# Designs tried in a protein design run: designed miniproteins, single chains, continued (3). Part 101

Each design is a single chain, and the fold is of that chain. pLDDT is the mean over its residues in the fold that is shown.

## One batch from the design tools (miniprotein)

Design m11722
Fold by ESMFold2-Fast:
Structure m11722 (fold): chain A 65 residues (1-65)
Amino acid sequence: MEEVERVGESGVALVRQLRAAGASEEQIAIWADYALAQVREKGRELGLSEEEIERAVEELRRRMA
């Protein structure tokens, strides 16, 4: 869980930095989608259930909004 949480925090920080730098909405969406995919991939690597992975993805999506 900590590793998945760490990946999520990096994604949130990156999205915030891109917005502050004046990146386009399209560019931000690409990196946000990448962060969500990385959280899913890491969760599967760690043997988390699909329910646990979806909870982590939803939390990350909420924080990036």
Scores: mean pLDDT 78

Design m11723
Fold by ESMFold2-Fast:
Structure m11723 (fold): chain A 57 residues (1-57)
Amino acid sequence: MELAVAKEDILAAGAGVVHIPKGAILEILKRHPDGTVEARYKGQTVLVDGSKLEVIK
């Protein structure tokens, strides 16, 4: 399982708008070539800008 930390507050596209606070832990599901990351947060699949995430190994 690949984890990442939100480096700042993020408004993400999921099943609606999802607010991800700075310091939140996300599970990375897929990286896209455009820099978008598909991640799981609180049981939801969200699309976030990968530049706003710091990967934890």
Scores: mean pLDDT 79

Design m11724
Fold by ESMFold2-Fast:
Structure m11724 (fold): chain A 76 residues (1-76)
Amino acid sequence: ADEAVALGARAAELHREAIQAEKNGDFKTAAELYREAADVYERAAQAFEQAGHTDVANSLREAAEELRKKAEELEK
């Protein structure tokens, strides 16, 4: 539980950093941060699923997918 919560918090921090980089026009850094946030959200989802929180895990996986799409758009 603690690890899943910590991973979720870390992913949220990376997501905020990605938004700030994007606002600054640093699209390469923003894309990298969005990908890192997505990876950490997937790890959090796995931890929540192992703890029996499948609904939370599914929401985090959806968030990860959206962030990966955003990163792909910024890398072009």
Scores: mean pLDDT 85

Design m11725
Fold by ESMFold2-Fast:
Structure m11725 (fold): chain A 73 residues (1-73)
Amino acid sequence: KAKELLEEGKRAEKEGKYDKAIELYKEAIQLAPNSRVAAEAYNNLSRVYMKQGKIEEAQEYFEQSVKIDKSLL
């Protein structure tokens, strides 16, 4: 389920496995788009891309996270 993929992605990120974390976060978004899980996954993607120096992609994912959070208020 999407939440399980999000939690697995967080574990991969903590272990420094950024490519795996990115894949898992994207899968979580695919299974539950426009959800709190997706908002958190986008925020986490933004953080991982920042750690990789991919600032433009990080900004795009952060904006998606904010849009979803705003839609769920």
Scores: mean pLDDT 85

Design m11726
Fold by ESMFold2-Fast:
Structure m11726 (fold): chain A 81 residues (1-81)
Amino acid sequence: SLLEELKKLSVEELEKKKEELEKELEKLLKEMKELEKNSSTYSKEELREKVIKLTAEALRVIGELIDVELALKAKEEEAKK
């Protein structure tokens, strides 16, 4: 699983992945907001397609962020004993 692969990474590598994923999510949310502002420039079908794609990507990033957070918590627990 992704979580088991992430647990093999160092804390520094996990923190880097978290920052990268947070930036990716921020970019996707900005793209969604821009799509909302410019919704009248798209057909209903094009708008639906774009929303579905951005939503699917955001859910993927959120899922990966959860796994990274779980891996980081496991590493912190190991360090604190």
Scores: mean pLDDT 83

Design m11727
Fold by ESMFold2-Fast:
Structure m11727 (fold): chain A 66 residues (1-66)
Amino acid sequence: MSAEQQKEAEEIAEEAERRAAEYAVRGDYLTAAQVLKEAAKKLEELGDFELAEKLRRSAEIAEQMA
């Protein structure tokens, strides 16, 4: 993966985790999970499968709390 793709992947993950945390604080765990799943798909497209798997696991936990 290129340096540009890695930076983009990190930015996508950070933004998704921040937005998901905002929804989770409000009790909206379903939307938090959706944000994380959408980010995970983008990370897979960039080739960052490890970061995508991390966000998917976080999404599954959020769905269980909903």
Scores: mean pLDDT 82

Design m11728
Fold by ESMFold2-Fast:
Structure m11728 (fold): chain A 69 residues (1-69)
Amino acid sequence: MSKEERLELRKKAAELAKKDKEIKEKLDQHQRELVRQYLAGKISPEEAEERAIEFMKELIEEYEKKKEE
């Protein structure tokens, strides 16, 4: 995934978090866990960023799928 695609994904996730409290809470909780694992030396900064982007992508896809139900 390109740097520009990652920035676009982060912006989309942030916009959804502004509109949906559940999405905001899920993003905040996941970020806290990644920071905790990073500080514990279990993941690299690069791995933490990749996991954050992957989670944002999954969360957006789940949100879009629910809108079709």
Scores: mean pLDDT 78

Design m11729
Fold by ESMFold2-Fast:
Structure m11729 (fold): chain A 55 residues (1-55)
Amino acid sequence: SHEEQLELERRIRETLSRLSEEEYNAFVDELAAIVASTDDPAERDRRILELVDRV
C-alpha cells in the first residue's frame, strides 16, 4: 500500500506539472469534490487515479 500511495502521488505530480493554469484549477476543483464526497480512503484513491488517467 505504501508503494501504491507513492505511485499515486507521483502520477498526481506528473499530471499537475503538465497542466495549464486553467486546467490545473479545474483539476484541483474536481479533486476537492472527490475528497469531499468519499469517506473511504481506498475508494477516494481509486477515484483520484481515475481522474489522473482521464487527463
Scores: mean pLDDT 79

Design m11730
Fold by ESMFold2-Fast:
Structure m11730 (fold): chain A 63 residues (1-63)
Amino acid sequence: SALEEALNALGRALRAGDREAAIAAAKTLFPYDPEAAERVVAAIRAGDWEAAERAAVTALLSS
């Protein structure tokens, strides 16, 4: 699904430590899960990569 592809892209960006790619990927989640997208973007901007990954995983499991 488009949601799974967006979450997979986000996961790859988070594992790569690419802040710009991770934020761009997280923004693609807004049409599917705006609350999760906001949490991920906020965590990335705060430099909390663990929180960003946790929020992304929670979104995937709740989908």
Scores: mean pLDDT 78

Design m11731
Fold by ESMFold2-Fast:
Structure m11731 (fold): chain A 59 residues (1-59)
Amino acid sequence: MKEKETKEMAKRIAKVIRARDPSRLTREQAKRGIEEALRSQGYEPTEEIIEEAADLALS
């Protein structure tokens, strides 16, 4: 599994979300958005990767 590549893409998506006013997002909305974005790019994220990216997006 290309976990490092998936994590790097997840971090990029999280940074974009954070820049776009994350105060308007619930944690579940952030997780869903990150998951959908990764899957649309052909990645298969683990729950751990999604949660780490959501934490980054909301911090």
Scores: mean pLDDT 77

Design m11732
Fold by ESMFold2-Fast:
Structure m11732 (fold): chain A 69 residues (1-69)
Amino acid sequence: SVEQEAEDGLRAIEELYKKAIEAYKNGDKQTAANYITAIGVLEAAFDVLGQTETAKRARELLREAIKKA
């Protein structure tokens, strides 16, 4: 279902955020940038699909990841 897809997407976004932060801690700026880009793509996709809460969570995590750059 669309609801299940949104839940799966939320879990994927949170996992990407964890990987981005881990890459930053390891000094791997390119890998961190790649994960941040993936979060941005998912934010835009869920926003277009009308999954407002999932898009909002992605946006929050995207902003937090950028602050650590």
Scores: mean pLDDT 81

Design m11733
Fold by ESMFold2-Fast:
Structure m11733 (fold): chain A 97 residues (1-97)
Amino acid sequence: MEEAERLIREGLRALSEGNFEEAIEAFREAARLAEKANSPLVARALYYLAVAYAAQGNYEEAIKALERAIEAAEKAGDEELKASAEAALEEVKKKLA
């Protein structure tokens, strides 16, 4: 969990600097580690992965990551993160329409 949290922090820094590819790699690795550990951190890592994909203009990958984030948040009982991911999913879908 500590490594996944560190990777999320690194990804957020990369995202704030406009380094979208670096952010995507950090959030992907964070999600992978969190899944392996059966950690509720999976939902947060997938949510930020979707944010990074959307910032890059990769809306198809952002949608996939948001759908996975919603499922993971539901499993974790994280109503706030689920609501945030559902709202983000609607906004990303509008960009493809």
Scores: mean pLDDT 88

Design m11734
Fold by ESMFold2-Fast:
Structure m11734 (fold): chain A 69 residues (1-69)
Amino acid sequence: TDEEYEKKALEYIKKGEEALDKGNAEEAIKYGKKAIEYGLKLSDASKATGLALQGIGIITEARLRFGAG
């Protein structure tokens, strides 16, 4: 359901942010990608877009702060 996908996306966003705080760029990128994946599974386009942008933000910050791909 959308609620399950939203919960998963938010869990991965939290894990990605925790990875950024710990300086683990590889883990942050991994969780950011998972957040995008689950966010885009939502049928609500507005929520899907918001969650995907948060995942993209985590990946972008990891790349900028740590030079990771």
Scores: mean pLDDT 85

Design m11735
Fold by ESMFold2-Fast:
Structure m11735 (fold): chain A 57 residues (1-57)
Amino acid sequence: MDAEESLAKAEEALAAGDGAAAASGGYQRFKMAKEEGNEELAKRGKELAERGRAAAS
């Protein structure tokens, strides 16, 4: 799965009010970025996951 495309879909879900999809997408990207050693992208994925969870509540 393309990392940038995955993040874009998660951000679109958040904007549309689908916090659950945004949280899932953000977390998956966080895990992938950690495995790749990309700390900047991991931070972005984590923030998106947290915002998605907050929106889903």
Scores: mean pLDDT 76

Design m11736
Fold by ESMFold2-Fast:
Structure m11736 (fold): chain A 55 residues (1-55)
Amino acid sequence: TFEDSLSPEQRERWRAVLKEAQALYEEAEAETDPERRGKLLNEVQARLQAATAEL
């Protein structure tokens, strides 16, 4: 997996980002407003992309 290719320091950072992204994703799943749901999903994607670029 992607995580298996990371250094120990990068793996710790990636796990922290995944935890934050998971929380936002769960918030998006609970959101009933389509506009707000879309914004939360975009935020999840942006955070994951930023994290992979920074690693």
Scores: mean pLDDT 77

Design m11737
Fold by ESMFold2-Fast:
Structure m11737 (fold): chain A 58 residues (1-58)
Amino acid sequence: SMEALEIAERAATRAVIEDPSLSAEELARIAKEAVLKAGFSEEEAERAGQHVRENASR
C-alpha cells in the first residue's frame, strides 16, 4: 500500500541521515521494521523493505 511505502521511505531516509554508511540491505531491514511497528502485515513490510532495497541499490 502507499502508506506502507511512505513509512518505509521515511524510515530509510532518516536512517541514512544518521548513518550514511548503511547498506541497501540494512536500509531495507530498518524500513521493514518501521512498517511492522506501524501495524501493517509481514507481507506488506517485506514488500516495502524490498522496494527500499532496490531503490538504494541504484
Scores: mean pLDDT 83

Design m11738
Fold by ESMFold2-Fast:
Structure m11738 (fold): chain A 78 residues (1-78)
Amino acid sequence: MLSKELILEAIALALRAIGLILDAERSKSPKREEAIRLAKEALKLAMEALKSKDEEKARELLKEAQRLLDEAEALLAE
């Protein structure tokens, strides 16, 4: 089973992704659709990490999820 730290990180990233999707849907940004796409992919990766029994795989999934969320936030900030 994943460490409690990885579980909490995955939950935090999933909630961040949901928040970004909701913010992007209400945004007038011309890049909103791209930001939504990235945030949805990040949510998928965070959920896959939560279901994973391999901590190394979970860490890589969460690292990629965070990268996608940072990219989505940057797109909405433009």
Scores: mean pLDDT 84

Design m11739
Fold by ESMFold2-Fast:
Formats: structure tokens, C-alpha cells, sequence
Structure m11739 (fold): chain A 65 residues (1-65)
């Protein structure tokens, strides 16, 4: 279980792009959610949750503290 992947899955679920388990495992479901978000941004769809993807997700869908 990766805490960074857990946070990513929670943010994508909050944004409405991820409906899979929040298990901290970067699998096909998590990759598909990242790609769906990248398509919504109009960016290159590579399925990699890099700094740019993370920043955009936080800016557009800030989770309540």
C-alpha cells in the first residue's frame, strides 16, 4: 500500500473520475481514472500522475481539509 497512491485515489474519487477501491495500489482502474482526468484537461493522456497532473487535480478539485 502506497500512501501517495491512496491520496491520488481519494482525490480522483472526490473529483468523480475514480470509482474503484481506495487501496493504495496503482492498477488499471487508477490508471484509467488518471487518463480520464487528463482527457478532461486536454493534456497528453499518458496515465502517469506526475507533478503537473497532481497540481491540476488539487487546483481544480480541492478536497475539504
Amino acid sequence: MDPAVLELQERLQYAGYYQGPVDGIFGPATEAAVKAFQRALGDEVDGIAGPKTQQALKALFPMPA
Scores: mean pLDDT 76

Design m11740
Fold by ESMFold2-Fast:
Structure m11740 (fold): chain A 85 residues (1-85)
Amino acid sequence: SEELAIAYNNRGNAYLSLGQYDLAVEDYTRAIELKPDFAEAYFNRSLAYHALGQNDLAEEDFQQALKLKPDLDIAALSREIYGVV
C-alpha cells in the first residue's frame, strides 16, 4: 500500500540519520517496490548510496527522482533526514 511505502521511507530516513546506510537502502528499496513512482524514496536512497561510496547507484537514483518529480524540494528532504536527531 502507499501508506506502507511511506512507513518504509520514514524508517529508512531514521536509519540514514543514524548512519545505518545499509539498512536505509533496504527500507528505501522496499518503499520503491511498493510505490515505483516514489521520487522522495529514490532521492533518499541516492543519499544512502553516496554515503556508502556507491556513487554510480547514487547518481542513477538521483536522476530517477528528478525524472519522476522535477520540482522535488531537495532542501526540505535533506532537512527531514538530517535535521531530526
Scores: mean pLDDT 84

Design m11741
Fold by ESMFold2-Fast:
Structure m11741 (fold): chain A 56 residues (1-56)
Amino acid sequence: MEVEEAEKLLNEAKQYLERGEIDKSKELATKAVELFGKAKNIELAEQARDLVLEAY
C-alpha cells in the first residue's frame, strides 16, 4: 500500500532526474523517502535518499 505508492514516486523521480528536471525529481524522491519511512522499509528508504542526494 504505502510501499507501492512510494515505489511509484521513486520511479517517477528517476525519470525526472534523467530528463534533467532536478527540482521535480527531488520533490518526488523526498516524498518517497517519507512514505518508505512510514512503512519502516529501511532498504527502499535508503534508495530514495540516495536519489535525493544524486539530484543535488
Scores: mean pLDDT 74

Design m11742
Fold by ESMFold2-Fast:
Structure m11742 (fold): chain A 56 residues (1-56)
Amino acid sequence: MVDKMAQAAQAVAEAVRAGVRDVERLAELASKYVDPDMARRIATVAARALDERPEP
């Protein structure tokens, strides 16, 4: 079922856009929609995307 994964990914992306960078916090948000393993994967991918972008 893709719907819950999409919701988890969107919630994490929105939190990242709002300034949340803590992987554990992002995983906690995603875990409301998907399994903890999947939530942690989504959070880790989002955190890596942030790390790839240099901060001023």
Scores: mean pLDDT 74

Design m11743
Fold by ESMFold2-Fast:
Structure m11743 (fold): chain A 116 residues (1-116)
Amino acid sequence: MEKELLEEIEYLKKLLEKEPDNAGTLFRLGLLLYSLGKYEEAAEYYEKAIELATEKLGEDDSSVGLIKYHLGLALYKLGKYEEAIKYLTESAEINKDSNPVLAKTAEEEKKKIEKE
């Protein structure tokens, strides 16, 4: 049990009370919940973060692609393989020029799911 992670989660939840539409705070909460094995909750925060980031930055923004990568990983952990492949594919396409390392990683994770 990671005391520091639980304290950061509590802090970020308090930040959301002041700024409920902060995509970065929602994304960070998703990452912390994922690290605690709370994949369903992590996916919910990632989905809201994608909606807000897409509205503000556009669907082709590299930040949207990054959040979609993490949503794909969470969906894979939940056994939602078709949805996981979809989001990993979208992440790779968005980041192919802006973040080629992330795009390659997303393609590798997708191929791993497709072979299982």
Scores: mean pLDDT 85

Design m11744
Fold by ESMFold2-Fast:
Structure m11744 (fold): chain A 50 residues (1-50)
Amino acid sequence: SIDAELQAMLERARKLEEQARKEKDPFMKDTLLAMSDMLRSVAEITKKNL
């Protein structure tokens, strides 16, 4: 289900944001935040095509 896939992407994005808050390496922190941002963007694009 597309809805289940959307929820999974958003849940993954939240987990990446939580990992970023705990991350001490600035490069890794930025990378985790960028990955979260990408997942949220993909979810929004997918949602618009429903």
Scores: mean pLDDT 84

Design m11745
Fold by ESMFold2-Fast:
Structure m11745 (fold): chain A 78 residues (1-78)
Amino acid sequence: SKEEFDLEVELALAEIEAGIARSIIEKNPDDPEAYRWLAEAYERMAEIYEKMGRSDLAEQYRKEAEFWRKKAEEIEKK
C-alpha cells in the first residue's frame, strides 16, 4: 500500500541519518552531538518498525537509542 511505501521511505531516510551520524563519530569521536543524532535516528527507526507491526525490531532499536544517548552523556563529561 501507499502507507507501507511511505513507511519504507521513512525507514530508509532514518537509516541514512544513522549512517551519517556514524561517519561523523568515526571522524570526530568526541562530538556528543553526533552520538545524539545516532540515538535520534534509532528512535525514529523504532517508531517506524512499531507502525509496521514489528515490535521486536522496535524494542531492539529503542535499546540502541538509549545506549547511544548514554554514550553522548559520557562524551560530554570528558
Scores: mean pLDDT 87

Design m11746
Fold by ESMFold2-Fast:
Order: C-alpha cells, then structure tokens, then sequence
Structure m11746 (fold): chain A 96 residues (1-96)
C-alpha cells in the first residue's frame, strides 16, 4: 500500500536524521511513520525506539518516558508496547 511505503520512507528518514543529530526532525519523521502505518509492528517498534532515543539525546527524559508510556498504553499486546514499557521503567531510574 502507498501509505505503508510512505511510512517506511518516513521511518528511514527518521533514522537518517537521528544519525545526523537532527533529533527534532527525527521525532517528526518517526511520528509521521506511525501515523501512516500504526498497524505495522516493525515500523511502530522502530519508530518508537527512534523517538525515545531522540528525546534522550535532547536531554528530554520526561518527554521520552511520556511517549514510551503512551505507546505501552495504546499498544499493550505488541512487541513495541512491551519494549516501550521496559524502556520507560529504565529511564525512570534516571529521573529518581
């Protein structure tokens, strides 16, 4: 589907921005990938990890935790949701 191909492209763009240290642009690209293909677990997992890492690199640990907790709540029975929950718990130890 065109939407899934666009989601893959946006996820790849997010990964490229992340490698370039363009963290705000990476977050926007990953969010667009999730918007276009929310049912694609591979894209969802990759994009969630990219968003969390981008917020972490920006020093926005509370925002990283919030996005991870939101994903864990919205997708609780997916690999992405489980990964998000585990990462949120780990990052919370840095906020204590």
Amino acid sequence: EIKEQLAIAYNNLGNTYLKLGKYEEAIKAYEKAIELAPENENILNSAVLGIAKSYYELGKLEEAVKVLEKVAEQYPETTAGETAKDLAEKLKTYLA
Scores: mean pLDDT 81

Design m11747
Fold by ESMFold2-Fast:
Structure m11747 (fold): chain A 58 residues (1-58)
Amino acid sequence: MKLAVAKKDVETSNPAFLSFKKGEEVEILEELPNGLARVKSLKTGKEGYVGLGVLELI
């Protein structure tokens, strides 16, 4: 399981993207060549896209 932590708060109005707070853990499901990742929130179980630049691998 590939884990990452949010480096900052992220809010989005786009339902395809995931909102989270700094320090929330996510599982990386897929890394995309455009600098996005599909992730699953470990807190909520929701899946969505996020920019790789806001994640820190653990």
Scores: mean pLDDT 80

Design m11748
Fold by ESMFold2-Fast:
Structure m11748 (fold): chain A 81 residues (1-81)
Amino acid sequence: GENLRQALHDLEAALEALKNGNVAAALKGIEDALRFAEQAGASEETLELLRKALEAARNGDLETAIELLEKAIEQVKEELE
């Protein structure tokens, strides 16, 4: 529904921000996406990927954060089908 589509939008924006080195914008995007995904009742797999991506980004592990965000985006897209 709407909450899961908003989560996807925020995750795609967060991934772009992270690739451009804007960690602050990426953190906000992941936090907002996690909230929308939780409200949508997203799978525990999707929520865990988002939590791990947030932790990696907070720790400056940008490569891991990007990989986890890409996986989370794919899972959210599948849940929207």
Scores: mean pLDDT 85

Design m11749
Fold by ESMFold2-Fast:
Structure m11749 (fold): chain A 67 residues (1-67)
Amino acid sequence: GLGDLEELVKLYENRIKLNPNDSESYYNLGKVLYELGKKDEAIEYLEKAIELNPNNEDAKKLLEKVR
């Protein structure tokens, strides 16, 4: 449900705090934010995921879909 997605946001925010260069965590947070309808925030985290790992094809595909 919606509460489960909000818990995932906190989980990935904490993961990023511990591992700030983890492209996968930025991608996962962007994906959860997109599912929550937070489009602008999703774009920011997806762009950061691609910045950290330009080969993150899943982040690139999701960013194109969100645009």
Scores: mean pLDDT 86

Design m11750
Fold by ESMFold2-Fast:
Structure m11750 (fold): chain A 59 residues (1-59)
Amino acid sequence: GDAAGAAAGRAGARAAAEAGQSGHLSGMYFMKDGMAEGSSVGAQAGGAEGRALGEAGRA
């Protein structure tokens, strides 16, 4: 239902945000220039996956 879809979307976005932060830290550990890229890629991937999970959860 709608509530389940919203919860799935939020959970996906949260997991992606954590993945983005993990990538951000990994980038910083390896190269400081990687910090912004890791965060940006995580945010983009998280947005797409969170949206897809929300849509799938609504179906």
Scores: mean pLDDT 56

Design m11751
Fold by ESMFold2-Fast:
Structure m11751 (fold): chain A 56 residues (1-56)
Amino acid sequence: SALDFLEESLEYAKKNNLPEEVIELLEKAIEALRAGDSRTALELAIQAGKLIQEYK
């Protein structure tokens, strides 16, 4: 579920041409989650979400 959420968020970011910084943060969050670093994944996902809100 968390991985699916991050993957969907990454696809949304790519489809809507969001800044490369957002895409990189989401990719790093996915990688952290796959490595078992849920805390790092959450922190990166929150950072990406804040940037997405700022670009609305």
Scores: mean pLDDT 81

Design m11752
Fold by ESMFold2-Fast:
Structure m11752 (fold): chain A 65 residues (1-65)
Amino acid sequence: GAAIVARERAERDALIARDGTGAVPPSEAARAAAEELRRIGDGVQEGLDKIRAGGTMEDLAAATS
């Protein structure tokens, strides 16, 4: 039931806190890397959307390069 789910969640949170893995705020470097990956993903999505709208394979190659 809900009580068991809450207990399992609390146990996982306690392990994360003990190991410190979830307690440290993300560094600026980690945030910058995440933003760069997001930009790459957006480029791929734009290339795919253009192909679906009648674009060319060159549009996908440009977006993924």
Scores: mean pLDDT 64

Design m11753
Fold by ESMFold2-Fast:
Structure m11753 (fold): chain A 68 residues (1-68)
Amino acid sequence: SAAAREAAARAIGEEAERRATRLVTQGDLDGAIAVLEEALRRAEELVGPDHPVVRALRRGIANLRALK
């Protein structure tokens, strides 16, 4: 169902943000970006490019890239 896909995309985003935050605190910006990029691919497949979860992941990737 659409609701199940949305719930899955949200869970993917939340877990990826937690992992990325840990990697950033360890100084691993490249690892953090890679985690968010994988989550973006999976979430986009589930809910499409215009969903708030996908937009949030893209923003997170852009913010981390700006730190390099």
Scores: mean pLDDT 90

Design m11754
Fold by ESMFold2-Fast:
Structure m11754 (fold): chain A 92 residues (1-92)
Amino acid sequence: SIWEEAEATLYLIKGIVALKNGDYEEAIKWFEEGIKKYPDSPLLPVFYTNLGLAYLKLGKYEEAIKYFQKALEVNPDDEEARRLLEEAEKKK
């Protein structure tokens, strides 16, 4: 549904804005709520990568790794998710 995609996009944008502002816990809240409400969204890999990045910024490396792995499960050729996974694995 175009409305579900628009709403999923709104949650993603709110999370990304929070992430850029350094509000990592707020970013996580928006991404997790978006995933929960729109579990079949084509934006799921983008949600997973940004959720992983927010956890990485908080020093929660195990959670970051889980979400980057989820992003790569959907899009194995995602170079950004792969790079971030390697970064998280080096810091744990």
Scores: mean pLDDT 88

Design m11755
Fold by ESMFold2-Fast:
Structure m11755 (fold): chain A 89 residues (1-89)
Amino acid sequence: VEELLERAIEKAKEVIEKAKKLIELAKKKNASEETLKELEKLLKEAEEILKELEELRGKEIPVERAIGIILRLIGLELDLELLEEKIKK
């Protein structure tokens, strides 16, 4: 489970970095206020997930818990990808 937690932490950091880059791109492209709010919401959610994962470090947790968090991160990454396509148009 510790290996899954570390992978989830790495993924959360990747998602946060992607969200930050996409917010910068959206600002440069004069994206709608609505799009910027969506991006900021996703960034906040990713940061909250990272904090939750770091709090679980050194604790014995069920595999299902770790997998659930990873799936949430994958969902956030997909949402960011959809917004990126919208911004690039």
Scores: mean pLDDT 80

Design m11756
Fold by ESMFold2-Fast:
Structure m11756 (fold): chain A 77 residues (1-77)
Amino acid sequence: SRRRRAAVLFTSGGILYAAGDYERAIELFEESLRLSEDDLEDSALAYKGLSKALKALGKTEEAEEYEKKAEELKKKA
């Protein structure tokens, strides 16, 4: 199932984020987002993950853009 694979990738990204491996966390969050394109709630979670990891790498502008997208999707879900 795409939803199950997206959830596993998101969870794995979160584990890598907690371990400080922000670049690999971003890769998994991006894959999770790709599998979640048709689901507003799952996409919002992936955008939040990307925002947090990008902020940890100092990519503030990109992080703010993804945070905005996550908040917009949550209002529609």
Scores: mean pLDDT 84

Design m11757
Fold by ESMFold2-Fast:
Structure m11757 (fold): chain A 58 residues (1-58)
Amino acid sequence: MTEEDIKTIKESAEKLLKDPSLSEEAKELLKKALEAAEKGDGLTAAVYILEAAVIVAL
């Protein structure tokens, strides 16, 4: 993954965390995604974002 991909993941997760309608489970996954992105692990960050998106869609 590129640095640009990691930046996009981080910005997307931060934006979603501002949504007050998000469940606690989705927020927890987004926080883990941000932590992974800050460590440079874009793949792990992407996985957590996808898991959060699935929970929100349900």
Scores: mean pLDDT 75

Design m11758
Fold by ESMFold2-Fast:
Structure m11758 (fold): chain A 57 residues (1-57)
Amino acid sequence: DDARRLEEAERRGDRGMELARARATELAAQNASHPDSAATLNEMALKAGLPAAPAPP
């Protein structure tokens, strides 16, 4: 019971972070003032245990 509740909370936390990152990336793209913002977001995602975005060719 508690274990299942913790797993659901962890999944919600991961999804929330992923959605926040996606939205931040969209807002950064709309403002388009700094390419460094994408690198910073990737570093933050790696620290949170999320996979890094693939490098463009």
Scores: mean pLDDT 62

Design m11759
Fold by ESMFold2-Fast:
Structure m11759 (fold): chain A 75 residues (1-75)
Amino acid sequence: SAAEKRKLKGELSRAIARAIELIRKAKTEEQFEKAGKALELLFEAEKLLDTDFEKAKKKLEEAKELLEELEKEIE
C-alpha cells in the first residue's frame, strides 16, 4: 500500500541519516567500511521500493543489523 511504502521510505531516510552520523564518528577503517556497506544497502533498498518491496525490506533489515553492530562498537 501507499502507506506502507511511505513508512518504509521514512525508515530508510532515518537509517541513512544514522549511517552518515556513524561514518562521522568512525575511528577505524573497519568501522568506515561497515558504515559504508550499510549506506550502500540502504540506497539499494531505496531503488527497490517501487519494483521489489520485499527485497527493499530485506536490504533495510540487513543495513539495520550492521548499524546496530556499529553503534555498539562506536558508542
Scores: mean pLDDT 85

Design m11760
Fold by ESMFold2-Fast:
Structure m11760 (fold): chain A 56 residues (1-56)
Amino acid sequence: MEEREKELIEKVKKLAEYMKKNNVHFRDFFLAHRKKTGKKEFTPEEIIELAEEYLK
């Protein structure tokens, strides 16, 4: 079973819903976070961690 992928998809989906409610687009979110953290590149795992931190 791909429980990890299912869980991650749901977290990303919830993050997307939160962004939409606050008029924030995916690109704007990632660009803003990149600016804040100073990272030029994000791995899929890092993006998922960001979603987890925001959703808790």
Scores: mean pLDDT 65

